# Ledger of designs, part 66: designed miniproteins, single chains, continued (2)

Each design is a single chain, and the fold is of that chain. pLDDT is the mean over its residues in the fold that is shown.

## One batch from the design tools (miniprotein)

Design m6273
Fold by ESMFold2-Fast:
Structure m6273 (fold): chain A 91 residues (1-91)
Amino acid sequence: SQSTQVVVDQSQRTSVELNRMIEEGKSEEELEKVLRESKEETLKEIEKIAEQLKKQGQTQQADQEFARSTELIDQVEGDLLEQIRDEIARR
C-alpha cells in the first residue's frame, strides 16, 4: 500500500542517517531527536493519505491503511531505539 511504502522508505532513510551520525560520533540526544522527527513526519504523511482516502469515500481502506502503517511505525521505532541504546551502552 502507499502508506506502508512511505513507512518502509522513511525507515530506510532514517536508518542510513542514524548510522552515518553514529560513525560521526553524534550524541545520544541528536540520534533520538532525528528518530523522533522522522516518526512525526511519517505520521503526518500517513494521516494525509488516510484523509484523502476518506474524502474519496474509501473509509474502510483509510482505517486499515492507518492501523497497519501505525503498527509498522511502532515496530520500526522499536528496532531503531534498540540500535541507539546498543550504541549508547558501547560508548
Scores: mean pLDDT 82

Design m6274
Fold by ESMFold2-Fast:
Structure m6274 (fold): chain A 97 residues (1-97)
Amino acid sequence: LEKYKEKVDKAKEALSKAAAKQGVMPKDPSDLYATGKKIAEEVSKDPVVESATVGIGEEVGTPVLRVTAKVKDTDISVQLDIRAGEPADGTPTVVSS
């Protein structure tokens, strides 16, 4: 775990920066998904990221964008959930398998 900390921290930073670049999230689910794909594409360019995926969920009637980036050479992923109409100023969380 300790030896992966640097890679995980870099992946979290890359995901946060990619999301922040998009600003305030669209309210429309289709536009929200398109924005998520741009975030996933951008974060996937970072050498510490193996792949990134996008999902749309719902929390109490509000669409939620979920971007998950898998850390290269690990089974660890970092994940950021952003609510429709909100800025992407949240901190990514670590998800292990």
Scores: mean pLDDT 81

Design m6275
Fold by ESMFold2-Fast:
Structure m6275 (fold): chain A 83 residues (1-83)
Amino acid sequence: MEAVRREIDAVMEGVRLGLETAKAIEEGDFEKAEELIEEAAKDKEVGRAAAATLLWFAKVTKDPEVSKKLEEAARRLLELIGE
């Protein structure tokens, strides 16, 4: 059960970092967004969850520029974790 708990904790951390990254991008704080991407990329499962969160926000945002930046951030994160 510890392995399942660690997977849940990693997904929760990834979602939190993805949400903070999306907020930073929407606020135009691209330096903070890059720092959050690098933090999420330190763990592969955290990075996957963060990238998935960014891609979901890219699909639901009404701002096409923000959508593009969110997709670029998700792509950058996936490249950093080797996916």
Scores: mean pLDDT 82

Design m6276
Fold by ESMFold2-Fast:
Structure m6276 (fold): chain A 61 residues (1-61)
Amino acid sequence: SVYEKVLNEARALAETSENKQKLLKRIDEAGAKGLTEGTSEAMRVMLEARAEQARKAKEAA
């Protein structure tokens, strides 16, 4: 499903974050509230994690 695809992408990106535990918890908690909340939060987590990943990649590469 679209929801599961978004969740999988968000979780993969969250794993690259300095705040991975907090981001994963946010995804799980929002998902428990419903599909709309889960999808919206997963998308927000993806954006935040990608921004951090890009910053880290520039510093480490």
Scores: mean pLDDT 78

Design m6277
Fold by ESMFold2-Fast:
Structure m6277 (fold): chain A 65 residues (1-65)
Amino acid sequence: SDEALAHIGELAAQQAIGKAISKGGKAEEAKVTVEIRGDTLTATAESEGGTGVVEVDLSRALANV
């Protein structure tokens, strides 16, 4: 469902921000992009101190929903 996709996107974005921070990025300066291409959701958090990327296989994530 659209709600499930939105929730997965939000969690992926939060994980991407966490990865950016771990590399020296700042949460308040992170630019987050969430993109769906086929069955893959990619969340990218970009900051001057670091970039975090999280990919989710939607076929697997939604298989039991």
Scores: mean pLDDT 78

Design m6278
Fold by ESMFold2-Fast:
Structure m6278 (fold): chain A 79 residues (1-79)
Amino acid sequence: SMVEEGRKVTEEFLKLVEEAEKKEGEERKKLLLEALELSVKAAEKALEIHKDKLTEEQIKEYKEKLEEEKKKVLELIEK
């Protein structure tokens, strides 16, 4: 189910963030980047599952929004 898939992704995300809190420098950054990648892949998977219920314009807007949010989070990790 989508709820169980979402829960597994959330658990993996939280595990990566929790491990990052115990690390410093490059190791912390690597774990946060892995968490970001997991979140992006989960969002892309959700879009793929629902694509038949969305217009081409809605899909384009969602992809553009996802890319913008990814860039913002990446900047925060690299700061």
Scores: mean pLDDT 78

Design m6279
Fold by ESMFold2-Fast:
Structure m6279 (fold): chain A 84 residues (1-84)
Amino acid sequence: DAARRQAILDVLKQQILELSKSGEIEVPESQFDALAEQAVKRLEELKKKLEEIIKDTSTPEEDKEKAKEALAELEELEKKLVEE
């Protein structure tokens, strides 16, 4: 969902901006968009990898269950980041 992805990007960019203003990080403002985009891309790649493990017929059932749990945890984390 493009709208959800944009919401996650906006939240991450806001957090980077706040950390930069507080002096906790020393990152040029020109890099804020790139850092947020990189974080979202890594999250999307991880979710895709977990989905591939779940769908792979050669994966042991125990590993599929672990991948399902990890995917659910990531989805809950995304929900907490942009909702509530």
Scores: mean pLDDT 76

Design m6280
Fold by ESMFold2-Fast:
Structure m6280 (fold): chain A 63 residues (1-63)
Amino acid sequence: SKAEELAKKAAEAGKAGDKERGKELGDQMVSMGASENQADAGGAAASAGDIKLGAEIYEKGGV
């Protein structure tokens, strides 16, 4: 799913310590219909290595 793909990208950014990339992905999620809080929560879970939880939060956000 698109949510899973974005969660994987957020996990990659988190491993790299790339906060700017994480912000860009969060902004993209908001543009796709997620609330800012859901984009932040999903990104935080995925960047911490929990891709499944990140994707689930994104999907609840309407992605």
Scores: mean pLDDT 76

Design m6281
Fold by ESMFold2-Fast:
Structure m6281 (fold): chain A 52 residues (1-52)
Amino acid sequence: STRYTGVLMGVVVDKNNNVIYGPTDIGTANEKVKELKAQGKEASVKLLPILE
């Protein structure tokens, strides 16, 4: 049996919904969005379903 509790994964997308980073864990994706926004770029995180 698996002991994996599930982790939220996501990708970082630009203003046109093009994937520019990931897939990665949600924490890393959010940090990447913050970095991009600090540089004046629009970005957001899209959640991915997790499977074992």
Scores: mean pLDDT 72

Design m6282
Fold by ESMFold2-Fast:
Structure m6282 (fold): chain A 79 residues (1-79)
Amino acid sequence: MEVPQEKIDELVEEIMEALNIPKSNKEAIEKVRKIVEEWAKFALELQQNPTPTSQEQYRKKAIEAAEKLLKIAEEVKKS
């Protein structure tokens, strides 16, 4: 039970565009992809093992992922 790569690729592309990160920046693409993959895997795991706190855990992990994405965008902006 794996996250579809097509969905990960779509999300990475959309995030890159939203953060105004050029597709020529392969390092940024790889970092964004890893964050998206980690987030998607976590979300899938929560779906497989739901708990009363699943929604809270999902929100916290989403915030962590968003913070990592913003950090990548700031690093690109500094260049």
Scores: mean pLDDT 77

Design m6283
Fold by ESMFold2-Fast:
Structure m6283 (fold): chain A 78 residues (1-78)
Amino acid sequence: RKETIELLREEIKKAAEAGDKELLAMAQSALEVLENPDPEKLKEEAKKLRELLASMDVEKRKEFREKLIEKRAEEGKK
């Protein structure tokens, strides 16, 4: 969860610098739902994150996924 939030913040920064309004809006929406989890909004959270990933280029999706895996591995690594 924290890893996903951090990656979304990085994507928000990159999207803002690139002027990608669609990606920026999607990332901000996903981040807001993740930071304020509501059981009724869990479906929206998953949908927004999937839409964000689907809107990325194949290379960006791979990088985002790799970073997410790395952060998750750090959480589980002793």
Scores: mean pLDDT 66

Design m6284
Fold by ESMFold2-Fast:
Structure m6284 (fold): chain A 64 residues (1-64)
Amino acid sequence: KKKKIAEELKKLSDELLTDVVNGMSMEEIAKKVGAEYKKLNSNEELQDYLTEIVEKKKKELLEK
């Protein structure tokens, strides 16, 4: 159970980080995850947003 969750979260996190590194805009990231997001104006806010998405996915995987 825990290993499966960690593996899925790592995959999702790595994919999102790869997109950010490749220069995707905040709008493109939001569209890709299919979620409405707050307007991000700094790298700190973007990093917090990505962390929030990962935590949300972790909760969904735990609840099945």
Scores: mean pLDDT 56

Design m6285
Fold by ESMFold2-Fast:
Structure m6285 (fold): chain A 95 residues (1-95)
Amino acid sequence: DKEYAIKGLKYALEKKFDLALEYFSKIKNNELARYLGLGIKYYEKKDYKSAIELFEEALKLLETPELYKLIGELYEKLKDYEKAEKYYKKAEELE
């Protein structure tokens, strides 16, 4: 699960959302797969707030630098630079 989630998140950071969804479909934890998959769909729809809420739920199940980076990027899209910085710093701490 962790390996597929991380690979999918790396593709999402590259804006390769179809590949991200393919890797998330391989995750056995149904909740994690659903939160990550729905998060990407809302990101593509430019519903950044809903995407963040879903990725924060995913973060409770799997804490990874790639997920923190993705949430930080979404906060930048919302012009919430303080929260973006906090999530990027957390990603750096885990690397």
Scores: mean pLDDT 87

Design m6286
Fold by ESMFold2-Fast:
Structure m6286 (fold): chain A 98 residues (1-98)
Amino acid sequence: PIKGLKASMEALLKLMRVLQQEHPELTEAIFTVMSKYKAGDKIPISEFKKEIQKLAPHLSEEEINDFLDVLVDAGLLRREGDKLILTELGAEVVAKLS
């Protein structure tokens, strides 16, 4: 389990670094918003997007939605109806990329 978790974390950090290089402003804005919350927090999707748009108003809603889909698929966030849940993994990844 420890080796599996380490390999998954290393793969996630590599993916996040690639996203930061390709979409630096989007990645910074989203991770800044995520850093305001703790693991297990349920955040209304509308409020989460609004906070991202405050930090980076030039980002399209489509770009934000696509990036959030990537984070959900990677296990950093979960969707529950109209809310996003910050996972333990998501909180750890955000902390390591600071």
Scores: mean pLDDT 79

Design m6287
Fold by ESMFold2-Fast:
Structure m6287 (fold): chain A 81 residues (1-81)
Amino acid sequence: MFVIPEVTEESIRTLIESLRLTPEQLVQFLISEVENLEKMGVPKEDIAKGLEDFVKKLESLVTLSEADRKRIEEVLAKVKA
């Protein structure tokens, strides 16, 4: 069983501060990581859970645009399919 590391609000804050990423760049990074996990054969259920947890924590720190939120939803739907 593959376990996706727990993403904390503090770890997201550290990524924003140390890498100076915009919310759009954070979303793109997340999408790229999901694609990498799929290529590694991580179960789609674990990927979906990790993505949902990350998004909830990200929304507590930054305001996501409707376009960014839609991109995340499309990726999540694709993973769950």
Scores: mean pLDDT 70

Design m6288
Fold by ESMFold2-Fast:
Structure m6288 (fold): chain A 57 residues (1-57)
Amino acid sequence: MEEEKKVREALRLLADPSVTLDEIAERVGMSKEELEELLKKYYGMTPEQLRAAVAAA
């Protein structure tokens, strides 16, 4: 997947409270560290912050 598609898919999966961060990284074909860097690049948040924000919305 292209970087943009990976980020959008990861954000969509973060909205699902049943899916863990580790599973998201595996599903988008990235390391957890690379996923964290991409989410920060696109949304300015750590995965933990972004997941909390999405779960609260």
Scores: mean pLDDT 75

Design m6289
Fold by ESMFold2-Fast:
Structure m6289 (fold): chain A 76 residues (1-76)
Amino acid sequence: SRREELKARAMRAAQLLEDESRSDEEVLEEIRRLLATIEDPADRLAFLEAVREQALALGRERVAAELEREAARLRA
């Protein structure tokens, strides 16, 4: 289902964020690849908001800031 697919993508993004061996840039590249598979703007925004919260919780401030910029563009 759409909800299950979105949850799976968010879970994959969380795993990438938790991987301390990956730089912020590497994590952002993979997150952007996941985002590119989402066509619906509302689903893209939901994905970005969920992943941003996880990035903040894990102390990846640069990732969270970049995802907020992308979310702001979708809200404009």
Scores: mean pLDDT 85

Design m6290
Fold by ESMFold2-Fast:
Order: sequence, then structure tokens, then C-alpha cells
Structure m6290 (fold): chain A 89 residues (1-89)
Amino acid sequence: MELVEEIRKLGEKLAEEAKKDGIPAHYAAVASMYDALYKVEGEKYKEIYEKARKLFQEVMRKSTPEEAVKAREYYVKAYEEIDKLIEEH
């Protein structure tokens, strides 16, 4: 598979799994996926990443402390797993 498709597939899987820990966790994983896509593909993903980041920040502002902790954990976890995928490719 192309690297972009592999990132999307992994990111979407992580975002779906994150739903078990709440909507903020889901949007954290989505924002992390687009952060990685922006790093790999550049300007093509800039606007989508900025939208995902803003949505994640908005959801975080409305989150409970418990939801916020889990969301940050999922952002980092998704970012690290995707970064490892990029390094191995």
C-alpha cells in the first residue's frame, strides 16, 4: 500500500478504538493522524490538519479532566504508532 493509505488505515483504526474512551479521545486520534499526514505530504494536508486540530482543541475545552487525560494519551499513542509506521516504510 502507499504510505498515505497505510497512515489513514492505521489512524482510522486507532480513532475507532478510541471511541470506547469517549468522543474527545476519538478526535485526538483523528487530529494525530492528520498531523502525521501533514508531515509526510505537506501543504496538501495543511487545511485538513488545521481543521482537525481546531476541532480537537474545541472538544478538549469542553472535556472533563478524565476525558482530557485520555484524549491526550490517544493523541500521543496514535502519533507514536504512525511515526513508527513512517520510520519502517
Scores: mean pLDDT 84

Design m6291
Fold by ESMFold2-Fast:
Structure m6291 (fold): chain A 65 residues (1-65)
Amino acid sequence: SVEELIKKLEELAKESTNPGIKEMAQRSIERLKLALAQGVPKEYIEALGKTQIETLEKSIALNKK
């Protein structure tokens, strides 16, 4: 569900100490919430959320170097 994707992004933001990563996660959450409010089809919002989570996880991995 979209709510689960938002929670995952919030968890990733909370775990990171990098302000850039936190900002990326926050922007992704805001985008998903806005899409829900605008009535975007759930399938598109879920696809977007999954892509944002994957991108953020990769960014977090790179920032640990």
Scores: mean pLDDT 79

Design m6292
Fold by ESMFold2-Fast:
Structure m6292 (fold): chain A 89 residues (1-89)
Amino acid sequence: MVEELRKQLEEERAQLEAIRDEIVAELIKKYGKEEAEKLLADMEADNELAYQFAIKYINKDYEGLRKLAEELEKQGKLKAAEAIRKAIE
């Protein structure tokens, strides 16, 4: 039923939000609150971008993050690209 699908999507969304919160905490610990907030603000405009960043960062996929930043830079999304580069050095 439609209700069953909605419940699954709600649970999946809650899991994605938990992953995001974990990344936020780790970025604050590493870079400080102000810098972490700037990085996330640039990504919050694109929910899908924020999710891709969170998954790759948790998995220590720094090569994937670097490639993502390069792709965004080519698309003219310089702010998002800079945010990712600063997160991984």
Scores: mean pLDDT 66

Design m6293
Fold by ESMFold2-Fast:
Structure m6293 (fold): chain A 91 residues (1-91)
Amino acid sequence: PLEEELRKLQEELERLQKEADTAVSGAIDMAKEIGEKMIEAGLTPEEVRKALREMADGLAATLSPEVAAQVRAAIDKAMEEFVKKVEELKK
């Protein structure tokens, strides 16, 4: 009985992982568009980083603590990739 409940939990975790990947990709795309507009307005990449951090906090609040930690780590990596892309686009 516990084994069957564990199996269902594993399936839910797998779905959450796929959802996290999609959310990370979507956040990068959205941040890129916002970043380009903010750069044109004279804002810094640091301002965009703050917006992405707010999104990470919001997403983490809706998940279990352990899953939230994993999602936060993934979003943190996405933030670094975004900052790199913005820096390269400015070059």
Scores: mean pLDDT 63

Design m6294
Fold by ESMFold2-Fast:
Structure m6294 (fold): chain A 64 residues (1-64)
Amino acid sequence: SLMTPEEEKEALKKELIELSVQSLKIAVNISLPGVPDEEKAKLKKELDEIDEKIKEIEQKIKEL
């Protein structure tokens, strides 16, 4: 990578913030009354995918 470790860490932290905001929005949508079970299942899958990305980025930050 052409980035310094500090630059890479800051870029990863920014990604974490963006993913955390997306995660929160999806969690709010799942909690809304009247959402069908099929739609909740779809949203939960999206949330799981975001959570996995967050874990990968957290691991990368720890390795820097």
Scores: mean pLDDT 85

Design m6295
Fold by ESMFold2-Fast:
Structure m6295 (fold): chain A 94 residues (1-94)
Amino acid sequence: SEERKERVLRAVESVLREKTGFEEETREGLLRALREVLETASDSTSVADLLREAVLRYATERAEELGITDRDAIRRQAEGVAEQLLSLMREIGL
């Protein structure tokens, strides 16, 4: 639902701004990736899967900009960031 999408987006934005040391560019990039994932995702997709997909998408784009081609390293970094965000979201009741 639209309300679910807005709730997820607001929760992630809050966590990124208040609970992470991420720079504005990184926060904006992650939120953009999340919006793109939410546009195509089914309402049955878990918040965890939405975040993992969004973070992986952003990490892949950033790696390409930096010339990083190690897919395993990109996946490991994305998984770590997604798990951190999920942990922080659980702390705020999500």
Scores: mean pLDDT 82

Design m6296
Fold by ESMFold2-Fast:
Structure m6296 (fold): chain A 57 residues (1-57)
Amino acid sequence: MDAVLEAATAAQLYAASDILAISSDVNSRLPANTEEEAEQDRRGSEELRARAAEKEA
């Protein structure tokens, strides 16, 4: 569990999710083997979005 994520509003979690999604897309286009980092950012975005949906409901 993450206390910061629990305290954040749904809107803040959606914004953070969008930032990680952008980071994932950028990393996938960078040279030199950034696929793993792009995937990690994508996973983080999905987790934040799931938490945001839980708070919104």
Scores: mean pLDDT 71

Design m6297
Fold by ESMFold2-Fast:
Structure m6297 (fold): chain A 98 residues (1-98)
Amino acid sequence: MRAETIELAAQAVRAEAEASGLSPEEIDALVAAIEAAVAGLSELEQRVLREMLLLGGDATYAQLAERLGVSQAAVRKAALEAERKIGEAIAAALAALA
């Protein structure tokens, strides 16, 4: 599950970075940062991220809560924390390349 979540996140970031015209070196640095950040997520944060990546923008916290067997508040907290950790990792990787 952790490995699958890392692969999905890495693929999504690579596709977005390629579409944005980043260099291969910048793409590799971003992918490495995302892989490390996702590996550092809690089990619930990883599960929430995985379901969000699979369901796309149509996923609601209510749907994720039902699928994962947790409260909507827990899903929201996990989603926001995962977004924060991943965003910090991306910002740090980009700063290191500048």
Scores: mean pLDDT 79

Design m6298
Fold by ESMFold2-Fast:
Structure m6298 (fold): chain A 69 residues (1-69)
Amino acid sequence: MSEKELIERILRHELEELGKRAGLSAEEIYQRLLEIARSGSEEDVRALAEELGISVRSVRGMIETIKSL
């Protein structure tokens, strides 16, 4: 397994746990992170952070992780 594959698996596991509490699938959260990375505003970052119950910094960290994959 490559380092990138390991990081992606860890991220997807974290998204599954967050989604379970927020009523969202890991794939839905992943797609929203991709959209924010391409064209989303700071409003979209804040909205997702509030919906997931995490910090804006955490959402930005996830976006940077996705961009590194």
Scores: mean pLDDT 79

Design m6299
Fold by ESMFold2-Fast:
Structure m6299 (fold): chain A 85 residues (1-85)
Amino acid sequence: MKPLKEIVDELLKQELNEENAERLLSYAIFAIRIGDYGTAIRLAEKVLENKDKFKPTPRLKVAQNLLAKEMEKAGYKELAEKIKE
């Protein structure tokens, strides 16, 4: 089983599509919940930089909103606002 760091590094190297964006957001939420804020920030920034490369589905928007709420609770309000947009 691949460690989280290897999965994250693979995701950060891939060009974002709808499926990869959902996976990346899920790992970002997981990272923030275990206290790995650095990993969560890196994954969130990857999604923000590539928002125009995938279609926003209702499911993806729910994941984005959940990540934004978790980031805001952790004190990253500016990043949370960018994720919501």
Scores: mean pLDDT 74

Design m6300
Fold by ESMFold2-Fast:
Structure m6300 (fold): chain A 100 residues (1-100)
Amino acid sequence: MKELAKKLVELASEETLRIIHDIVKTALENAEKASPEERKELVISAVEDILNVLKYYNEPQEAIELAEKLLEKVRGMTPEEAIEFLKYLQKLTEEGLKKK
């Protein structure tokens, strides 16, 4: 999981990564106000939005495949695991943007 997310952040362009960062940040802010059931759906929606952004900006096929794998894994997570993953992804996108 963590390795897939890290590689995705490394492969994405700076422009796309800024959009991904905003998606993740907004989803986490909404999740804090949401019920446990809604939190998992918000995380799934955030990863789906990330996948769509990668496709829209014609990012490398490997990045798109990594996002698809992350989406499948998030669907199998508990709400707590999904939120912890999204927090980790936020940290990765912040660190990734500093390196670009």
Scores: mean pLDDT 84

Design m6301
Fold by ESMFold2-Fast:
Structure m6301 (fold): chain A 60 residues (1-60)
Amino acid sequence: TKEKLEELRKQLDSALKKLTDLVKQYRAETNPKEKEEIQKQIVSTQEEINALFREIQALA
């Protein structure tokens, strides 16, 4: 249980870093089609972060 909790926390940290990088890419991107793809990845990453928070709460 504790090992799984630490693994989930590492995944959460990774997802938060990915979200930050995606937001930076979104702001720097000038191509509308590429921006739309990055936006979809941002939404997907936010959902992943929410799911990880729920899993961590369920185990803690």
Scores: mean pLDDT 85

Design m6302
Fold by ESMFold2-Fast:
Structure m6302 (fold): chain A 86 residues (1-86)
Amino acid sequence: MNEEEVKKLIEEMRDPSKSNVQIENNAMKAITISTSMDADTRRQVIREVVLTIRDMVDDSTYQRIADEMKKMMSKDDQEIIDQLLS
């Protein structure tokens, strides 16, 4: 169920009619759900969410959402995101 909910949230983020606020809200929900998952699945969810945001919003909005996501994550997960963000 949690994996299906995350998949639905990410699919909704890819809808070009969605506002930046809706994309951010879906990203935050997906990251919150991922905190209850095993490390490998959580890292995969984090990567998919980050890549989806990068494709859907401008660079300044992307950086802001990424910073908000990091506040909800462990230090180890934050380092993984920093490597993906370069």
Scores: mean pLDDT 78

Design m6303
Fold by ESMFold2-Fast:
Structure m6303 (fold): chain A 61 residues (1-61)
Amino acid sequence: SEMEKKKKDLTEQLTKLYRENRFLEASNLATQALKDGELTPEQVREAQEEARRRVLEEQKA
C-alpha cells in the first residue's frame, strides 16, 4: 500500500540520518512522522538502534 511504502521510505531516511550523525535532522524527521502518524515510536527506535548497530559493527570490522 502507499502507506507501507511511505513508512519504509521514512525508516530508511531516518536510518541514514542517524548513521551520518545528523541527529538534529533525524529528530525533526521522526517528530514530523510521528505527528503525521506515518511512523510509530517503536519504528523510530528501531531505525535508531539499527543505525547504531551498523556503525558499531563497521568499527569492529
Scores: mean pLDDT 78

Design m6304
Fold by ESMFold2-Fast:
Formats: sequence, C-alpha cells, structure tokens
Structure m6304 (fold): chain A 82 residues (1-82)
Amino acid sequence: MEIETDILKLPKLKDPEQKKKSLEALMEEFFKLPPYDPNDEASQLRYKALKEFLEKFTKDPDPEVAELAKKMLKEIEEKEKE
C-alpha cells in the first residue's frame, strides 16, 4: 500500500488489524521524512493532516486501535517540537 493513499482510506477500514497495520506503516514513513519545516506549506499540511487523522482514530471503538493512535499522535507531536 502507498502511505499517502492509506491516510485517506484509513477512516473507511473496518478491520482493526488492517487499521493497526496501516497506522504502523504510516508512522514508519513519517519517521523517514525530514524534520518539520514551517516555511514549507506541504510540510505544514502533512503534519496537520496526520495529527487530525490520528486524533480521529483515538476515538476508535477498538481499544487497541485507539491506544495505538494516541501513542502515534504523541510521537508526532514530540517530533514536531524537536
């Protein structure tokens, strides 16, 4: 799966295992990206979209998916501040 397309498809996934795999793949790609750049609009949109996307999954009915999303959101926020 392509990570950019996965972020758009995640809300449509219903299988918790597929959601977890997609979130893990998304985070793996995210940690390969260059640091947050406030002068690059694409970088700003990417970080904002990813945080908003993960925030939605923190409310997922599956507790493992919700907990994973919360952990990932925290990791992204920490990386943005460093």
Scores: mean pLDDT 69

Design m6305
Fold by ESMFold2-Fast:
Structure m6305 (fold): chain A 68 residues (1-68)
Amino acid sequence: SPLKEKVEKLKEEFLKSKDRKERIIIEASITSLYLHAWLKYKVTGDPEWEELARYLAEIGDELAKKLA
């Protein structure tokens, strides 16, 4: 999925960054995408949005732990 590829690139940018502000912005962007995917799933019932939401939740949780 092109969106999953973009998210993986954001994760790589987060891990390479030494700027805490940049890392916070990347994590917040992924959290925003998660909320959007979850809301789309709730409205449409489309399992592709549920799969994307689960994927984004896992990535977001991983990045949030690295910010703590």
Scores: mean pLDDT 84

Design m6306
Fold by ESMFold2-Fast:
Structure m6306 (fold): chain A 85 residues (1-85)
Amino acid sequence: SEMAEEAERKAYELLKPVVSEESAKAAAEGAGKAVEESKEDPSKGIGLGEVAKKQGEDLEDVDPEAAKALRELGEYLIELAKEVL
């Protein structure tokens, strides 16, 4: 769906400058899958978004750029999953 493709693109663009290409691609695939699965079970997208936000909080003092990207991705995924409800 266009929504899953947008989530994949957003995750890749946010993470590519702060993580490896393999990690950015994996995050993009995970985001798209979570968005599609959220249509049947919103906990999928919300859960992934909450994990990303938590990782961002934990990284704030170690890698603030990665922390910011993960928090932004997490908020985006949570809001997107809630809109599918």
Scores: mean pLDDT 78

Design m6307
Fold by ESMFold2-Fast:
Structure m6307 (fold): chain A 100 residues (1-100)
Amino acid sequence: MDATIRRAGAAMMALAASFRARDRDISFNMRRSDFTPDEIARIADIYQIARDMGVSFAAIGDRVAAVYDRQGRPADAATVRDIGRRLQQVYQQARQLGSI
């Protein structure tokens, strides 16, 4: 459990850093071509972790954030909650459009 949550956190923080460096944000209108290969790999990692745990992207973000809050890292906790919610929105939109 702990190792899986740490892996999810690392992927989510790396994704957030990549978007910040590119002055981009996650949007329900984004296509696969809007992501770099590294960002796609991080999203795939988060998806596999969420699937293996039987939880949503938002729930994985909340679980990682709880660990960061306990470590005195509220900014990182806020970042992973935001990434989790945004990925959940994109995933739900893609499912409704039959793209997944």
Scores: mean pLDDT 75

Design m6308
Fold by ESMFold2-Fast:
Structure m6308 (fold): chain A 100 residues (1-100)
Amino acid sequence: SAEEAVEKIRNLIDEAYEKIKKATDLPEIIGIFRELKNKILEILKSNPDLTPEQIDEIDRYIFSKVEEIKSKLTPEGRAALDEIYSEFAKEIEKIRKEKA
């Protein structure tokens, strides 16, 4: 169901965020975020019943967590995370438009 998909995505984001808090280097943080991106995109593509509004809520939640992480990173780390989030946001926007 759409609601179960949203909860699953929220749980994946929360788990990834906790792993990132314990991560010791930027490559590890980037790896965790890239894995999270792939898992979320698979769930979004596999759940056609997700509304544009639910997708927007997911994107806002991801953005809020990315901003929290960025506050603790070097300028180089922030740039790397922004690049991955930009790629992720483009894929989410594509999926959102296909449902609108």
Scores: mean pLDDT 81

